# Designed miniproteins, single chains: the designs that were tried, part 29

Each design is a single chain, and the fold is of that chain. pLDDT is the mean over its residues in the fold that is shown.

## One batch from the design tools (miniprotein)

Design m987
Fold by ESMFold2-Fast:
Structure m987 (fold): chain A 77 residues (1-77)
Amino acid sequence: MSVEEIKELIEKLKEETDQEKIEELAKRAINGIKENPSEEVLKKAEEAYKEALEERAPVPLLIALKQIVETAKEALE
């Protein structure tokens, strides 16, 4: 999965309200990050998570974005 595809998955996640779809998109993004670690993806994920926190997004979305951030950090270590 390309960096651009992973960033697109994160963008779709920000607009998703269905818990099942959030979980599916997050899983795909996490798998992509593990295969292709990128600082651009980490930055995008951290920005998305911070924005979601400020907007008081639903808990499932916050959990999904946090998992993506943590996976991206681990992949770059």
Scores: mean pLDDT 82

Design m988
Fold by ESMFold2-Fast:
Structure m988 (fold): chain A 77 residues (1-77)
Amino acid sequence: SAQEEEAKKLADELIRLVQEGKLTDEDVEKAFQKMVELGFSLETQKAYLGRVTLEMIALNVPFSVIQKIASIYLEKA
């Protein structure tokens, strides 16, 4: 569906930024805002964040960065 396609695009973009070492808190906040604007359910938002988090772990991103991203999401949810 269009919602699933947009969620994948948002996840892929965040993963790309992680791979390039350019991910910022602002990028996470913008992605969350876009999910809300597109009417994503909380379940879809959680699935999206879970996917991004697993990819960050696979790329050996420091746990402190992952925690910070989770904190931003929880504050907005």
Scores: mean pLDDT 72

Design m989
Fold by ESMFold2-Fast:
Structure m989 (fold): chain A 71 residues (1-71)
Amino acid sequence: MPSVEELKEKLKTLSPEEALELLLQHLGQLYDQLKAAVAAGDTATAARLLAEIAQLQEEMAKIVKELEEKK
């Protein structure tokens, strides 16, 4: 499973639009994993996934702001 740090390295090589598509896809996977962790009672994994989701949402917000500033 790619870490958020590994995703950030890939983002450096992508356009803002491609980066948003990649982040949205990964965000969906994290939510699926969070649902499974909650169902299993794995609170440690759930807490880690929530932190990763928050970090990805912050990165997405920065990309959206960059796209907005070009209009």
Scores: mean pLDDT 78

Design m990
Fold by ESMFold2-Fast:
Order: sequence, then C-alpha cells, then structure tokens
Structure m990 (fold): chain A 93 residues (1-93)
Amino acid sequence: MGGTPLVYFALGKKEKIEEALKEAVESGDYAALVYAIGLFLTFHPNAISDEVLRKIQQAADAKDTESLRIAAEGLLLILKGENAKAQELFATL
C-alpha cells in the first residue's frame, strides 16, 4: 500500500534538507535554523554525537543564532560527505 510515493518522498528528502540548511545559514533566522536542524535530525538521528546534540540544544535554548548557524553549516557538510570539516565546525560550539 502506497510504497512508491514513500520512496519518492525519501529520495527528495536529502535535497530538501540541504536547501533548508543552506537558506537557514544564509538568513541567520532563528526559526529557520531550528526548523532546518530539526528536519535534519528527524531523518538522520545518529549523524551527530550526544555531545554535539547537547550543544545545539543549549544554543537553541539561549537563542544563540551564531552557534546555530555553525551547527547548521556542520550538518550541511555531513550531507555533502565532508565529515572531517563538519567535526571541526562542531568543535567551535
């Protein structure tokens, strides 16, 4: 039941997450950053460590848009396969 539509949704999700993260980083908007990071973590819950997740949660609670921009940029690098560069950015949180 409905397997084909779910496959098409899954195939488009990476591109939609990448675009949301890019727009959030460029705008620096708190709501956009929280939304894009939340969208990434919904589909890639194991992509970051608990320590990085804790730092992102602290930045969100503090409404620290600068730290959230760094986090979103790091998540964007993970989507591009640039894991080492992503870890360097997360170290600055």
Scores: mean pLDDT 78

Design m991
Fold by ESMFold2-Fast:
Structure m991 (fold): chain A 53 residues (1-53)
Amino acid sequence: SETTQEALRLGSEAGLARMMSWVYRRLGDISLAQQYDRRADELDARMQALLAA
């Protein structure tokens, strides 16, 4: 379904954002790492809201 595809897209983008957060933490850019964590959290929340609707 389109809902399933959108949820998969949001989940994939959240996963990439968390990976980028990990990379920037390893590089010592804590500010940018936190920005990616926030982005991942927002994408995860949107995915959960979509699936709960």
Scores: mean pLDDT 88

Design m992
Fold by ESMFold2-Fast:
Structure m992 (fold): chain A 87 residues (1-87)
Amino acid sequence: AREAAQEALRLMGQGEQYWQQGNYDQAVQYYNQAARVAEQAGLPLLSQAARHAANAVRYAQQGNLEQALLDAGRSQRYLAEALAQLE
């Protein structure tokens, strides 16, 4: 669980880096990989954080900034809860 959480967080960090570079497709792929790693490890809050981050990137790519900000906020809340539960 701890090792899978660290891997998922690293993948989310790579997704954020690609998002900052404007590479939306790569950002979504890394966030989706993070969600799968977290889901398979039984880490639902971290999986939800990654899924909402991927959705935020897709909405931003489509120019739907309102939905992008809402999903980014949900991602941040789930991530904070997940981190509070980790060692």
Scores: mean pLDDT 88

Design m993
Fold by ESMFold2-Fast:
Structure m993 (fold): chain A 62 residues (1-62)
Amino acid sequence: MSDEERLGLAYKIFTKEHPIPADAPQLYPLEYFLRSVRETGAVPVSKEHIGGARKDLEAAFS
């Protein structure tokens, strides 16, 4: 699996752990996630879930 696919899976996990407040912008968790990735340069994900991450990754990088 590529780093891009791992990043997409990490984003899925991140949004589950950091739910969007009802009045927050739709991009709130995406922006926070991307900032965290840029600062750490790492995405700790397991291989088991990577296959479903592609669409989320495309959204994260658009």
Scores: mean pLDDT 51

Design m994
Fold by ESMFold2-Fast:
Structure m994 (fold): chain A 64 residues (1-64)
Amino acid sequence: SLALLRALAEELIRRYGVPAEATLREAAQLAPEAKDLIDATGVLAASLLGLGAEATLREVLEGA
């Protein structure tokens, strides 16, 4: 689960160009084509780390 969360967050940065300092909310605006991955990342971040939509991808990676 944490490995999947890390992989999703890394994919958003590497493939979709979302900055590591962008929040999950900002990611949805920056990369609307990645909506399903952003939604999945958000659900896993909330479930596994207690992080909400204002958490950055960096915070997700640090917790996973």
Scores: mean pLDDT 86

Design m995
Fold by ESMFold2-Fast:
Structure m995 (fold): chain A 71 residues (1-71)
Amino acid sequence: SVDDLVDGALAWLEQQKKTLPELSEFLDEAKERILEARETLSDEETRRKLLEIMSEVQDRIQALADKKAAE
């Protein structure tokens, strides 16, 4: 269900905050965007918005990982 997808994404973002504290504010903003989408959008629109937000989050995490690996 969309609820299971949202809950899974929020749990994953919380896990990422523990390992990537430099992204804590960005990840909190992503969580707020997901919760806002769930409250204001249809289930189908929430799924699409969730995919968009999670893609942006994964790109940001990868960029930070690449930077840290270069140091």
Scores: mean pLDDT 85

Design m996
Fold by ESMFold2-Fast:
Structure m996 (fold): chain A 86 residues (1-86)
Amino acid sequence: IKNLTLNSREELDAWAKKNKDIKHAAIIVPDLATLRKYFGTPAPGLQVDHDVYLLGAHVIGTRSARDAVLKWAERSKAEYIVELNF
């Protein structure tokens, strides 16, 4: 699994545009407010652990839930672990 940190919305958009073929990624966001802002409010049935959700093909969780996100990244065979630092 490849790890990367994105420090701006511009970097996220550029990475997403270049990597449209990635089927499974794990995304770590600073907090739930950031998760809801960029990815929307997840349905309760998509929650797989405390502050960790399945959104489409991706695992998304908060920085406080990093260990659980990493566990689900391995289980989903994620190609990337993407940490948002903004």
Scores: mean pLDDT 73

Design m997
Fold by ESMFold2-Fast:
Structure m997 (fold): chain A 95 residues (1-95)
Amino acid sequence: SPADLLARIRTLTDEQVAALAERFGLTDFSPEVVRAALLAYAYDVGESPLSRRTLDEIMREAGVPEERRDEFEKAYEKLKATVTPEQLQAALDAL
C-alpha cells in the first residue's frame, strides 16, 4: 500500500538511499534530494497530483531547503519518468 511504501522509505539509511540512487540513475543528486524524491513518489502512488503543501512537507521531512526545490523537482520527475512502482518495490526488497 502507499502507507507501507512511505513507512519503508522513511526507515531507509543514507547508505540504502545511496544504493537506490545508483540503481535508478540519481547519483547526480544529494542523498536528501533523493530521499525527498522517493517520498514524493510514494505519496504520488496514492495521490496524484501532489499538493504544494504535501511537497513542502516532504522537503522539510527530508531536510531539503527551499533553495534546492528545483533539484528536488528534477529528481522526482526523473524518478516518475524512469521507475515503475513494481521496480521500486523490487529495489526495496533487494536492500
Scores: mean pLDDT 84

Design m998
Fold by ESMFold2-Fast:
Structure m998 (fold): chain A 81 residues (1-81)
Amino acid sequence: MEEELRKKAEELVKAEEEGAPKEEIVALQREIAELSNELGKVPVIRREDGKVVGIEIWDLEEAEKWARENEEPLRAAHPPV
């Protein structure tokens, strides 16, 4: 369920922040991937200044759209000319 995805994402974040072994991180990533495929949803980890500020649950389709939109190059406000 969506709460399981959020909890697994929180566990992954804590493991990464605490420098857990790669095996533990990979196991958590695998569990998240399996739940994501089963539910058609994916956890999106929000970071600010390298710290996690929250976790959102998105539909896989919405996450794909977000990734495509964020591939757009940065728009410079006003280049000096």
Scores: mean pLDDT 68

Design m999
Fold by ESMFold2-Fast:
Structure m999 (fold): chain A 73 residues (1-73)
Amino acid sequence: SLQEEINRKRQLIEGVRQQKAQYQAWAEKALADPSLTEAEKQLVRERLAAAQREADQLIAQLEAEIRRLEAEL
């Protein structure tokens, strides 16, 4: 059903947001680690930025799909 599809997409958004928050928390701790080299810290920053962009794009896509499905209710 449309409602089941909407509910699945909402669950996916929640999962993506949780993973995004966990990855950001990990990256913040990693960047505070004095044993990491500047090259390793730069890699963490680049991966964090890429992960945030990917998560935000996926959330936006899922939210747009939910709005489309809600318009059909």
Scores: mean pLDDT 89

Design m1000
Fold by ESMFold2-Fast:
Structure m1000 (fold): chain A 103 residues (1-103)
Amino acid sequence: MIEEAIRLLEELERRAEEAYRRATDPEERGYLRNLARTLRSMRRTIEKMRKEGKPISQVLNLLQGFANVLRRLSDQLAATHPAVSELAQAIADEIDALIEKIK
């Protein structure tokens, strides 16, 4: 359900913000801030889609695209910022699990 996607994105945004608060490296903090902002933007987009009565298939396609972007980010940062890479991968995995549950 769309409400489950919104709730998950709120939880994931909180995890990114907590990681940002604990991070001491300025570059790592930049990536984590951008991740939290992107999660918030995605949640707002899905909230708008819900209000406009968009079909669940369109929401799932958007979430799948986002998970793919996060996996690419994880791969790119694996050697330089492993903590950010691991978080991006974990977020992508939770989004994929939600897609499998609600499709």
Scores: mean pLDDT 87

Design m1001
Fold by ESMFold2-Fast:
Structure m1001 (fold): chain A 64 residues (1-64)
Amino acid sequence: MEEALKEIEELTEKGKKASEEEKEKIIRQIQDIALRAVAESRDPAERDRILQHASESVKEIREA
């Protein structure tokens, strides 16, 4: 979980500074990381946290 959250945060910062085309690629990478982490997690609270972070990151990138 911690590694996935860290990768999402790093990609979010890159995405906020990226071109529109690069933003969509970064959003896709964030979604892929989140889905993989959710599939590997057995804790519902951990899964919810990963999904919430991914959703917030996507919103931040698109609003930047």
Scores: mean pLDDT 82

Design m1002
Fold by ESMFold2-Fast:
Structure m1002 (fold): chain A 76 residues (1-76)
Amino acid sequence: MLKPGDKVVVTATSESGITFTGTATVDENGKVSVTVKTDTATLLLGGDAKTGKVQGYLADYAAKSVHRATGTATKA
């Protein structure tokens, strides 16, 4: 079970089938938040450490589209 202060690996897949991996730390409220920025896209993910589930959106600037992304947070 994830606790505040735990380091986590977040893996998420967009509706377009692209898989992303990031790292985060569980905050004092048991929340996980990951932001990944590139020249062509921004990925925003949020979730709850109690469930280990994350969800969010990929803003793809090159394709001019927004895709949903879902995934999991696991202890690093």
Scores: mean pLDDT 77

Design m1003
Fold by ESMFold2-Fast:
Structure m1003 (fold): chain A 75 residues (1-75)
Amino acid sequence: SMDVVRFVAVGLLEAAADFYIKMAEEYEKQGKYEKAAEFYLQAAEEYRALYELTGDEKYLRLAEEYEEKAKELLE
């Protein structure tokens, strides 16, 4: 069913975003800000995909948050 497929897709995208955030935080702690920014941008991309699938504005806010965080790390 489409609901099951969407539920699985949402779960996988959320897991991917979480993984990228953890990688970004690890690189940020090491002072590797360019690598950290790359992974925060990957997390933001996953959240934008979640917004497209669900229409839930929380995902759009999360995408914008991590995009801004990546930008700040490169300043």
Scores: mean pLDDT 90

Design m1004
Fold by ESMFold2-Fast:
Structure m1004 (fold): chain A 63 residues (1-63)
Amino acid sequence: MEKQKEEEIKKLGEEAYKAFDELNRLRVRYSKAPPEQRPALRAEIDKLQKEYNEKIVKDYEKI
């Protein structure tokens, strides 16, 4: 039972890393974007961050 739980935690960690990388990519794009594109990029960052946080909470309840 513990081994299966550890495997699920590791998988969640890998998913978290990928989401973090995607968020960082958007943040870099935001910092280099012209002012007219920043509101749209900020909305995407906020949405992705919220979805990611909600998914983590949900996944932790599953474990």
Scores: mean pLDDT 72

Design m1005
Fold by ESMFold2-Fast:
Structure m1005 (fold): chain A 97 residues (1-97)
Amino acid sequence: TQQQQLQQGLGQMGTAGGLGHNGGTLVYNGTNVQLGYTQLFLGHGTLLGIQQTMQGNTNLVNLGQTMHNTTYTWIQNPQFTPQGIQTLQNITNILNG
């Protein structure tokens, strides 16, 4: 199911230990959402110095022209909350549009 595929993708992000080096393909309803996944990984290094951003649930972040009106969220285990999962699902729906 779409929910199972999303959970698998979140598990891959957790397995990467928040470093974003151990990549995988996040899929939703059979569609590759690698762009969003890649942006999450690329953003991680720049966020390492920002304690407040790395704490609790992270809201959507506008990435400008690269993902026009699309957003990404930093989510790490144990920060995987229902709200965080819903956010990734919304991003996935936008990307697959």
Scores: mean pLDDT 38

Design m1006
Fold by ESMFold2-Fast:
Structure m1006 (fold): chain A 70 residues (1-70)
Amino acid sequence: MPIGIISGEPGEVYNGWSLSPLSKALLETLVENPDASVAEIAKRLNLSPSQVSGLIHALELMGIKVEDFK
């Protein structure tokens, strides 16, 4: 299943952690749409809002501050 367009490399590894393609798509979407709501991000990624919130929580557990992208 194609992800959205990811330009460049947030890297296969971020701060020592390997990012899934879905996590990369989420980070790119946050960078491109810093004012977007969870529902808007979910619609762009074809996910439910709860799935997006879960991914954000997982990224924060890895030390990635989602607030730094918004």
Scores: mean pLDDT 65

Design m1007
Fold by ESMFold2-Fast:
Structure m1007 (fold): chain A 88 residues (1-88)
Amino acid sequence: MIAELEARAAELSKRAKELWEKFKKIASEEDLKKLQEELRERVGEILARAQELAAIDSEEARREALELAVRAGELIIEVLEEKIKELE
């Protein structure tokens, strides 16, 4: 199950990178600032908690950190897709 979470997190990371590269090509400086602000508001706390858990040397904490990373990744992708659609 941890391996499944790691695989999902990696897939989401790859997708987010592809969307980020697409967004950068069509976005203005103002669009980039708005995206960064929205991402901070929507996923900042989730990512902070995931980082805290990832620093704990336990399997349980690693599982929880991965679950939060997956959730944050899904939200990041959703926000990026919405912003790209608005600019297209």
Scores: mean pLDDT 82

Design m1008
Fold by ESMFold2-Fast:
Structure m1008 (fold): chain A 80 residues (1-80)
Amino acid sequence: KPASPEELEQLRLLIRFFLDLSGILFDIIVNKWSAAQAQAALARAQQELDAIEPQLSPEQQALARKALAHFKAEVDKILS
């Protein structure tokens, strides 16, 4: 069945956030970003999450936080 307008907006925000994380990972790997550039991009990703989080459900908030933490760990591994 079709999702509510609120559910669709929450989904759009989450998809945008995950696409932005994918873009950062691409720039780190392909464009060989420095640790400083990667750290600045991760700080921007945290700001984006903080901005959208009040619009997300508690379960979506937990998922997004877990995804960002996992992403930060993978970036750290790539830069090691």
Scores: mean pLDDT 82

Design m1009
Fold by ESMFold2-Fast:
Formats: sequence, structure tokens, C-alpha cells
Structure m1009 (fold): chain A 80 residues (1-80)
Amino acid sequence: SLADELRELLLNELHVDEELAEKLVELLQRIKNGEDTSELVEELRKHYEEVEATLKRASLVADPELLAALERIGQELGPR
């Protein structure tokens, strides 16, 4: 699944912190399922700069489908 591909990329290729990686994967899953993202977005926005840097690093190695998912995560998090 796209969520499994994101988890693999974040944890094994980019060595992102496990808690941050799992929150980003959970956000993607909630977006895909039409679930409420508000609490998770608020938690991620507390560390916006780290999250933005992580998404940017992931985008450099992501395929087009995963890149679209990363862009959707960025949109869900909102502007600075």
C-alpha cells in the first residue's frame, strides 16, 4: 500500500524518527479514509519545521504516486 511505501521510505531510507514517521503514515491513512485529522495535524504543526524538512527530503526520492501523497499531507498540514 502507499502507506506501507511511505513508512518504508521514512524509516529505512531516510532514517526519520519512528514517532514522526508513524504520525505521517497515520495522517496519510486518515486522509485516504476520510477520517478526522484535526488532532494529528495540531500535533504535527507543533514541529512544523521538522515535518516540512522531512516531507522535502522524502519528495526528493519519492516516485510520482508517493510524491502526490506527500503533497496531500503538506496541504492537510496547512500553510506556515
Scores: mean pLDDT 84

Design m1010
Fold by ESMFold2-Fast:
Structure m1010 (fold): chain A 94 residues (1-94)
Amino acid sequence: MPSFEEQVRAIALESGFSEEQVEEIVALLREMAASTDPYEFSALLNRLLLIVSTLPEENQRLFLERLAELLETQAPDDPRFRLLAATLRAELEG
């Protein structure tokens, strides 16, 4: 069964990120999931969104949608993952 990190790597690669960007995304998501500080979470989220902004708009939407769905399915009761998924959904709408 693919791990959460392996599924994130697959989604990021399919969305058009470089291998280097994929590993940075995985590291950021790991740090966000472990963070208990809302300021640290915000800084990590801003870094993630800056990396996402390097892609064409259609690829950004694909990545954010698939990542949000993965977070919702893998850890639906985890408040950190729920917050992250909701934030990614908000970025898709605005």
Scores: mean pLDDT 80

Design m1011
Fold by ESMFold2-Fast:
Structure m1011 (fold): chain A 76 residues (1-76)
Amino acid sequence: MEYKPIDSDNIKEILDFIEELKSEGLSKEEMLILIGKNLNEIPDEEVLRLIAHELELGGLSDEEAVEKVRETILKV
């Protein structure tokens, strides 16, 4: 499935996109992959922290969650 492109610097667009993916019942891993595919570039660390927080990546420290988000975006 292809979604609208997301501006990596636009926090509102990122939050709106995460809300859309959550409403579709996707897993956290599926949401993270789709976020990575639709971002035009790797976001700043502050934005990566926001994505990690909104996806509720439990069991990880804030730094580990940010690294997981960054690594997944780089792989897609």
Scores: mean pLDDT 72

Design m1012
Fold by ESMFold2-Fast:
Structure m1012 (fold): chain A 99 residues (1-99)
Amino acid sequence: SSEKLQKAKVLADNLVNSGNDETVARAIVSEIEKLTKEEKKLIASAAGVTVATLTQKPENLAKLPKQMREKIALALALFDEGIKDAATMVAAIKEYEQA
């Protein structure tokens, strides 16, 4: 739903603006650690990254381009709002990239 999409965008923006690159990377890792193996695959696919990239240590996630962390944060926020359909998640993240 558009309401869930809007809430997810706000949650993702709050996460990526919560501190410096290292603080944001640690917050992302904490959210990823709550996920099952299959959920990690879904989030990685939606964000356009590999599972290996998604499950890196915070110091390595902090070295990634900011846009990649923003896409991961948005994928996590969409999932938290109950948007668990890969196609819908990919479409929302693609819209973000074109903004």
Scores: mean pLDDT 85

Design m1013
Fold by ESMFold2-Fast:
Parts: structure tokens; sequence; C-alpha cells
Structure m1013 (fold): chain A 101 residues (1-101)
């Protein structure tokens, strides 16, 4: 389902989580906040928003497999997304939170 560019981005984020440095944590936190801003309906509810939700959920699932404490930076963003008015966004956020816990 993910294209090659998306798979490469996931792999880079996984490597950052494994490093567990203040710098890698900052990068992952910025990614989570950016994704949250894009998914909270700044551009409405279209197929592009759904594709971004699916990509973000896959990123979080792959990061969860690392068991790195750094992945906890995604929790605040996922909690906010779990309160979204869009059922697709809420369900994806809840599934991602389950993968981290």
Amino acid sequence: QLNQEQKEQVQKLVELAKQDTPESRSVLKQFAETAKTLLLGTDGKDDGVRARVEFFAEVVKELAKTNSPTVSVFIPALVELSKDSDKTVRNAAVEALKALI
C-alpha cells in the first residue's frame, strides 16, 4: 500500500527512534505535531486526508515495533487525533495508540 518513497521515510523514522537521542526525539516530535496539524481538518475531509491518516498510522505501527521510549512523543498527537470529529481519523489514532501500549 505504501509507495517506495513512503517506505523509505518510515525506515528513516524507525532508525531515529532506535537512536533515542534528544535530537532524534525532537525530529520525531516535530513529525508527530506536523501530522496532527494536517490531520485535524485544516484542509477538510477528502481522500488526501485519509491517505495521510493511513500513512501516519503505518508510521506509528512500525515505530511501535522498535520498543524505543522515543515513540512516546507520538502519544499526545494521537490522543488529540482520537478526539477528532472524523471517524476515520479517530479510529486510526486509537489503533495506533493500541500499538504503542
Scores: mean pLDDT 74

Design m1014
Fold by ESMFold2-Fast:
Structure m1014 (fold): chain A 100 residues (1-100)
Amino acid sequence: SAEEERLRRAAEKILEIVRETLDELAANPEASEAERRRLLMRTVDRIREVLDEYGVPQSVADAMLQAAAEALARFVLEGTPVEEALELLRERLEALIRET
């Protein structure tokens, strides 16, 4: 459907944004807490813009943002590799689209 196509495009953009953020975090392990916090806040703002642009319903948007936050937290707090964190995010986003 047109709605499923829009949600899939939003998910692809979110994955792209999260990949860019994880790559920057991985490339800069010496970054301060303040620098990491600024990057993560910018990432959240970018994801919110994508969700708004694609007209994602609020409940689905909140769940997608939470999935992205969880993937970022797995990298930062648990040392999950970039590709593994992205795969977990992809699976979660696909599940959310199927449930909608």
Scores: mean pLDDT 87

Design m1015
Fold by ESMFold2-Fast:
Structure m1015 (fold): chain A 79 residues (1-79)
Amino acid sequence: SVDEAVQQAVARAQAEYDKLPARLREALSRQVGRKPLEDVTPEDIAREAGVSLPAASKALKRYREIADESSRIVAEALA
């Protein structure tokens, strides 16, 4: 069912997010709580987490990949 696919997607996303360093995960959560993910910049994450811009860019890219994968799983369940 779609509900089962959503539950699996959420569980998978949480497991993948948990692999990110805690400071970066917390900074990402705070930023996406304040604005849409597409408006979040690497500079926002670097400033919030106190990390280098390359580290912030890598974390943001991974976060977007996890979100996109979750959306794909749900979309496939609806087809």
Scores: mean pLDDT 80

Design m1016
Fold by ESMFold2-Fast:
Structure m1016 (fold): chain A 104 residues (1-104)
Amino acid sequence: SDSIYDKARQYIDQRDYDSALGYASVLRRQGRLDDSLDIYQRIIDSTDDPRIRARALNGLGNTYRDMGDLDRAIYYFRRSADLYDSLGDRDGSDYSQRQIDDIL
């Protein structure tokens, strides 16, 4: 049953990105890592909102870390941190930097 994946896609179509991000995180925690990557990427492709994009980039970083792809995890966490820095969001940037530091 792909009800979680289908709901995530429906929330993207509705531009309810908070709910879509939540369902992508659920997919990751269930070990459905490819589905989680797909939803985070669809969120990024669907909005120009830099805060939503930064959160989705952080989600990609978390998912690649769960896959053991640490180079891609660091890449996406750095992109998230850079975007938060561009917004003056120190808490968001600091969070993403801590994820990188935990890997290194």
Scores: mean pLDDT 90

Design m1017
Fold by ESMFold2-Fast:
Structure m1017 (fold): chain A 92 residues (1-92)
Amino acid sequence: SNAEQIKKYLKENPEEVVEKLLEEPLAQVRAENPDASEEELLLKSFERVIEAAREAIRAFEKQGDLESAEVYREILKVLEEQKEKYLEELKK
């Protein structure tokens, strides 16, 4: 299925997918917070993309587009996993 192919791609390329998803939010967050650290900017960018993914899931479910909702659930999972990995790296 389309969801299975996307799930596979996300598992094989999680860092690439997350980097691309963060590009525009990171640029916007940086413009809004010019004195913030790169760590703060990345965390704020993750929070924006995660919330956007949650909103997309709700919107697609409301419209009955269950396939798109499933795709965004897989994206959300990868975003949450990569954010957790980043937070663990900050503790080193």
Scores: mean pLDDT 84

Design m1018
Fold by ESMFold2-Fast:
Structure m1018 (fold): chain A 100 residues (1-100)
Amino acid sequence: MPSEEEILARAEELLARAEELLGADHPLVQELRKLVERLKQATTAEELREIAEEMGRLGAEIHAEMVRRGVPQEEIDALVALLEEVIHHLLTRAAELEAA
């Protein structure tokens, strides 16, 4: 399973991609940036699950906004895949922390 540093790197890649597609000043991108910052400070399984749930909610809103803007389907699919990867890794890491 990926390290905490690898999960953070993927989350930062997700943020950078969202900034390219929607613009760095977009409200949804600002919310994603706050979640990435929270991830840097997260130490408990509960915090990681909360971040994963918020990323899922925000991801649905980002998906809708990309469709509204006419972003190419291939770019939407790539961002959604990266988002799902980050969420999966966060939930996996939360389970590991509870097992420790």
Scores: mean pLDDT 84

Design m1019
Fold by ESMFold2-Fast:
Structure m1019 (fold): chain A 103 residues (1-103)
Amino acid sequence: MTPRLVYESEPVLVPPGGSATFSFTAPPGPNLVRVEGRKAAPSDEPVVLRVEFRQDGVLVAELTAVGPSSAFAGVLVDGGSRVTVTVENLSSVPVTVTVRVYA
């Protein structure tokens, strides 16, 4: 069964050392929450993100994602509750962050 896109955030520009927080209500059933960070401008510096996932204020996962042009982090969460995703840009370059949810 192929998951469907049920939520997509606006892209947010996060400067080096900055953070962005995203919140949404997960639909009923299992949800795949996926975070993508991409370099805002061409650079040879890597993307390094720390991503924190919380459900109803409880820590679900904390992940470090790294990539040469983009970085990805994802978790499965239970549906029917509020999910908060905090992304810290540990990179030396600005990163554009988008959160997508598949159910």
Scores: mean pLDDT 84

Design m1020
Fold by ESMFold2-Fast:
Parts: structure tokens; sequence; C-alpha cells
Structure m1020 (fold): chain A 73 residues (1-73)
């Protein structure tokens, strides 16, 4: 399944969420790293950006970025 190909991505996503309360700057940096990793996965596997798994991953990253930025404001 596509979810299995995102194993390392899911672990780092969980780490970013844990960092929101203690180190929102590091959480924001990790979100940027995760965006680059998602791009590499999509490009390497030639998955369309409209794929539900990709759309869901992008939405989760957008939510984490918004929460990190709010914590830094």
Amino acid sequence: ALEELFGPFAEKLAEAERLLDTDPERALELVEELRAQLDAIVQGLRIPRSDPAVVAAEALLDELEARARAALA
C-alpha cells in the first residue's frame, strides 16, 4: 500500500507534531524537510499530485505548518 512507502515520512510527521509545544521553530524546519521528502517520493514513484495519499499528506503538512507559525507569532 502507499502508506507503507511513507513509513519514514509518518515517523517524522509524528516527531514534528510532538515538537509543536516545546520547539515550534524545529517543528517548522521538520515540516520543510518533510515537504522535500514528499516531493522526492512523488517524483521517484511518479505518483500524481491528485493521489488521495499525497493530498492527505500535503494537508497534514499544511496544518502542522500553520500550527507552528501560530506558536511563533
Scores: mean pLDDT 77

Design m1021
Fold by ESMFold2-Fast:
Parts: structure tokens; sequence; C-alpha cells
Structure m1021 (fold): chain A 91 residues (1-91)
């Protein structure tokens, strides 16, 4: 159903943005090298895709709970994109 598809898309977007956030912000357990540029670009693409999906669902969903969750995912994706941009600037 359309509702089941929307739930699946939101869950996938939430997982991608959470993984991207953790990859950028979590200290590596004694591992020294910074994230490779190609990895940072992939995380940016994942966060952008999640943002686009979450924004669409927040705007179009008839379920208030799903809209609220989608808005939260969109906010998190925006935060990840800001972190990626800061890393690109050496911040």
Amino acid sequence: SAAAQAEQQLAAAEAKVTNAYNAITSPRNGEAPPLPNQTILQLRDDAQAALDTARALAKTSTDPALRQRAAAVASKADAVLALVDALGRGE
C-alpha cells in the first residue's frame, strides 16, 4: 500500500541520516585517519536523498505522526549536510 511504502521510505531515510551523522560525529575507537573525501561525498549524497524524501513525506502525508517523524528526519538531514559543509571547509 502507499502508506506501507511511505513508512518504508521514511525508515530507510532515517537509517541513512543516522548512519551519516554517526560516521561524521562519532570518535573512531583509537582509529586515527580522517574520513576519505569520497566517503564524505557519499555521506552528503545519502543525507541529501534522505532530506528530499523526508521533506516530501512531511508535506504530502495525511498521517500527522508520520509528518512529525518526517520533519524530524529532515531536520537531522539538514544538520548532517551542515556538518559535511563544515568538514569541507576544514571546520
Scores: mean pLDDT 80

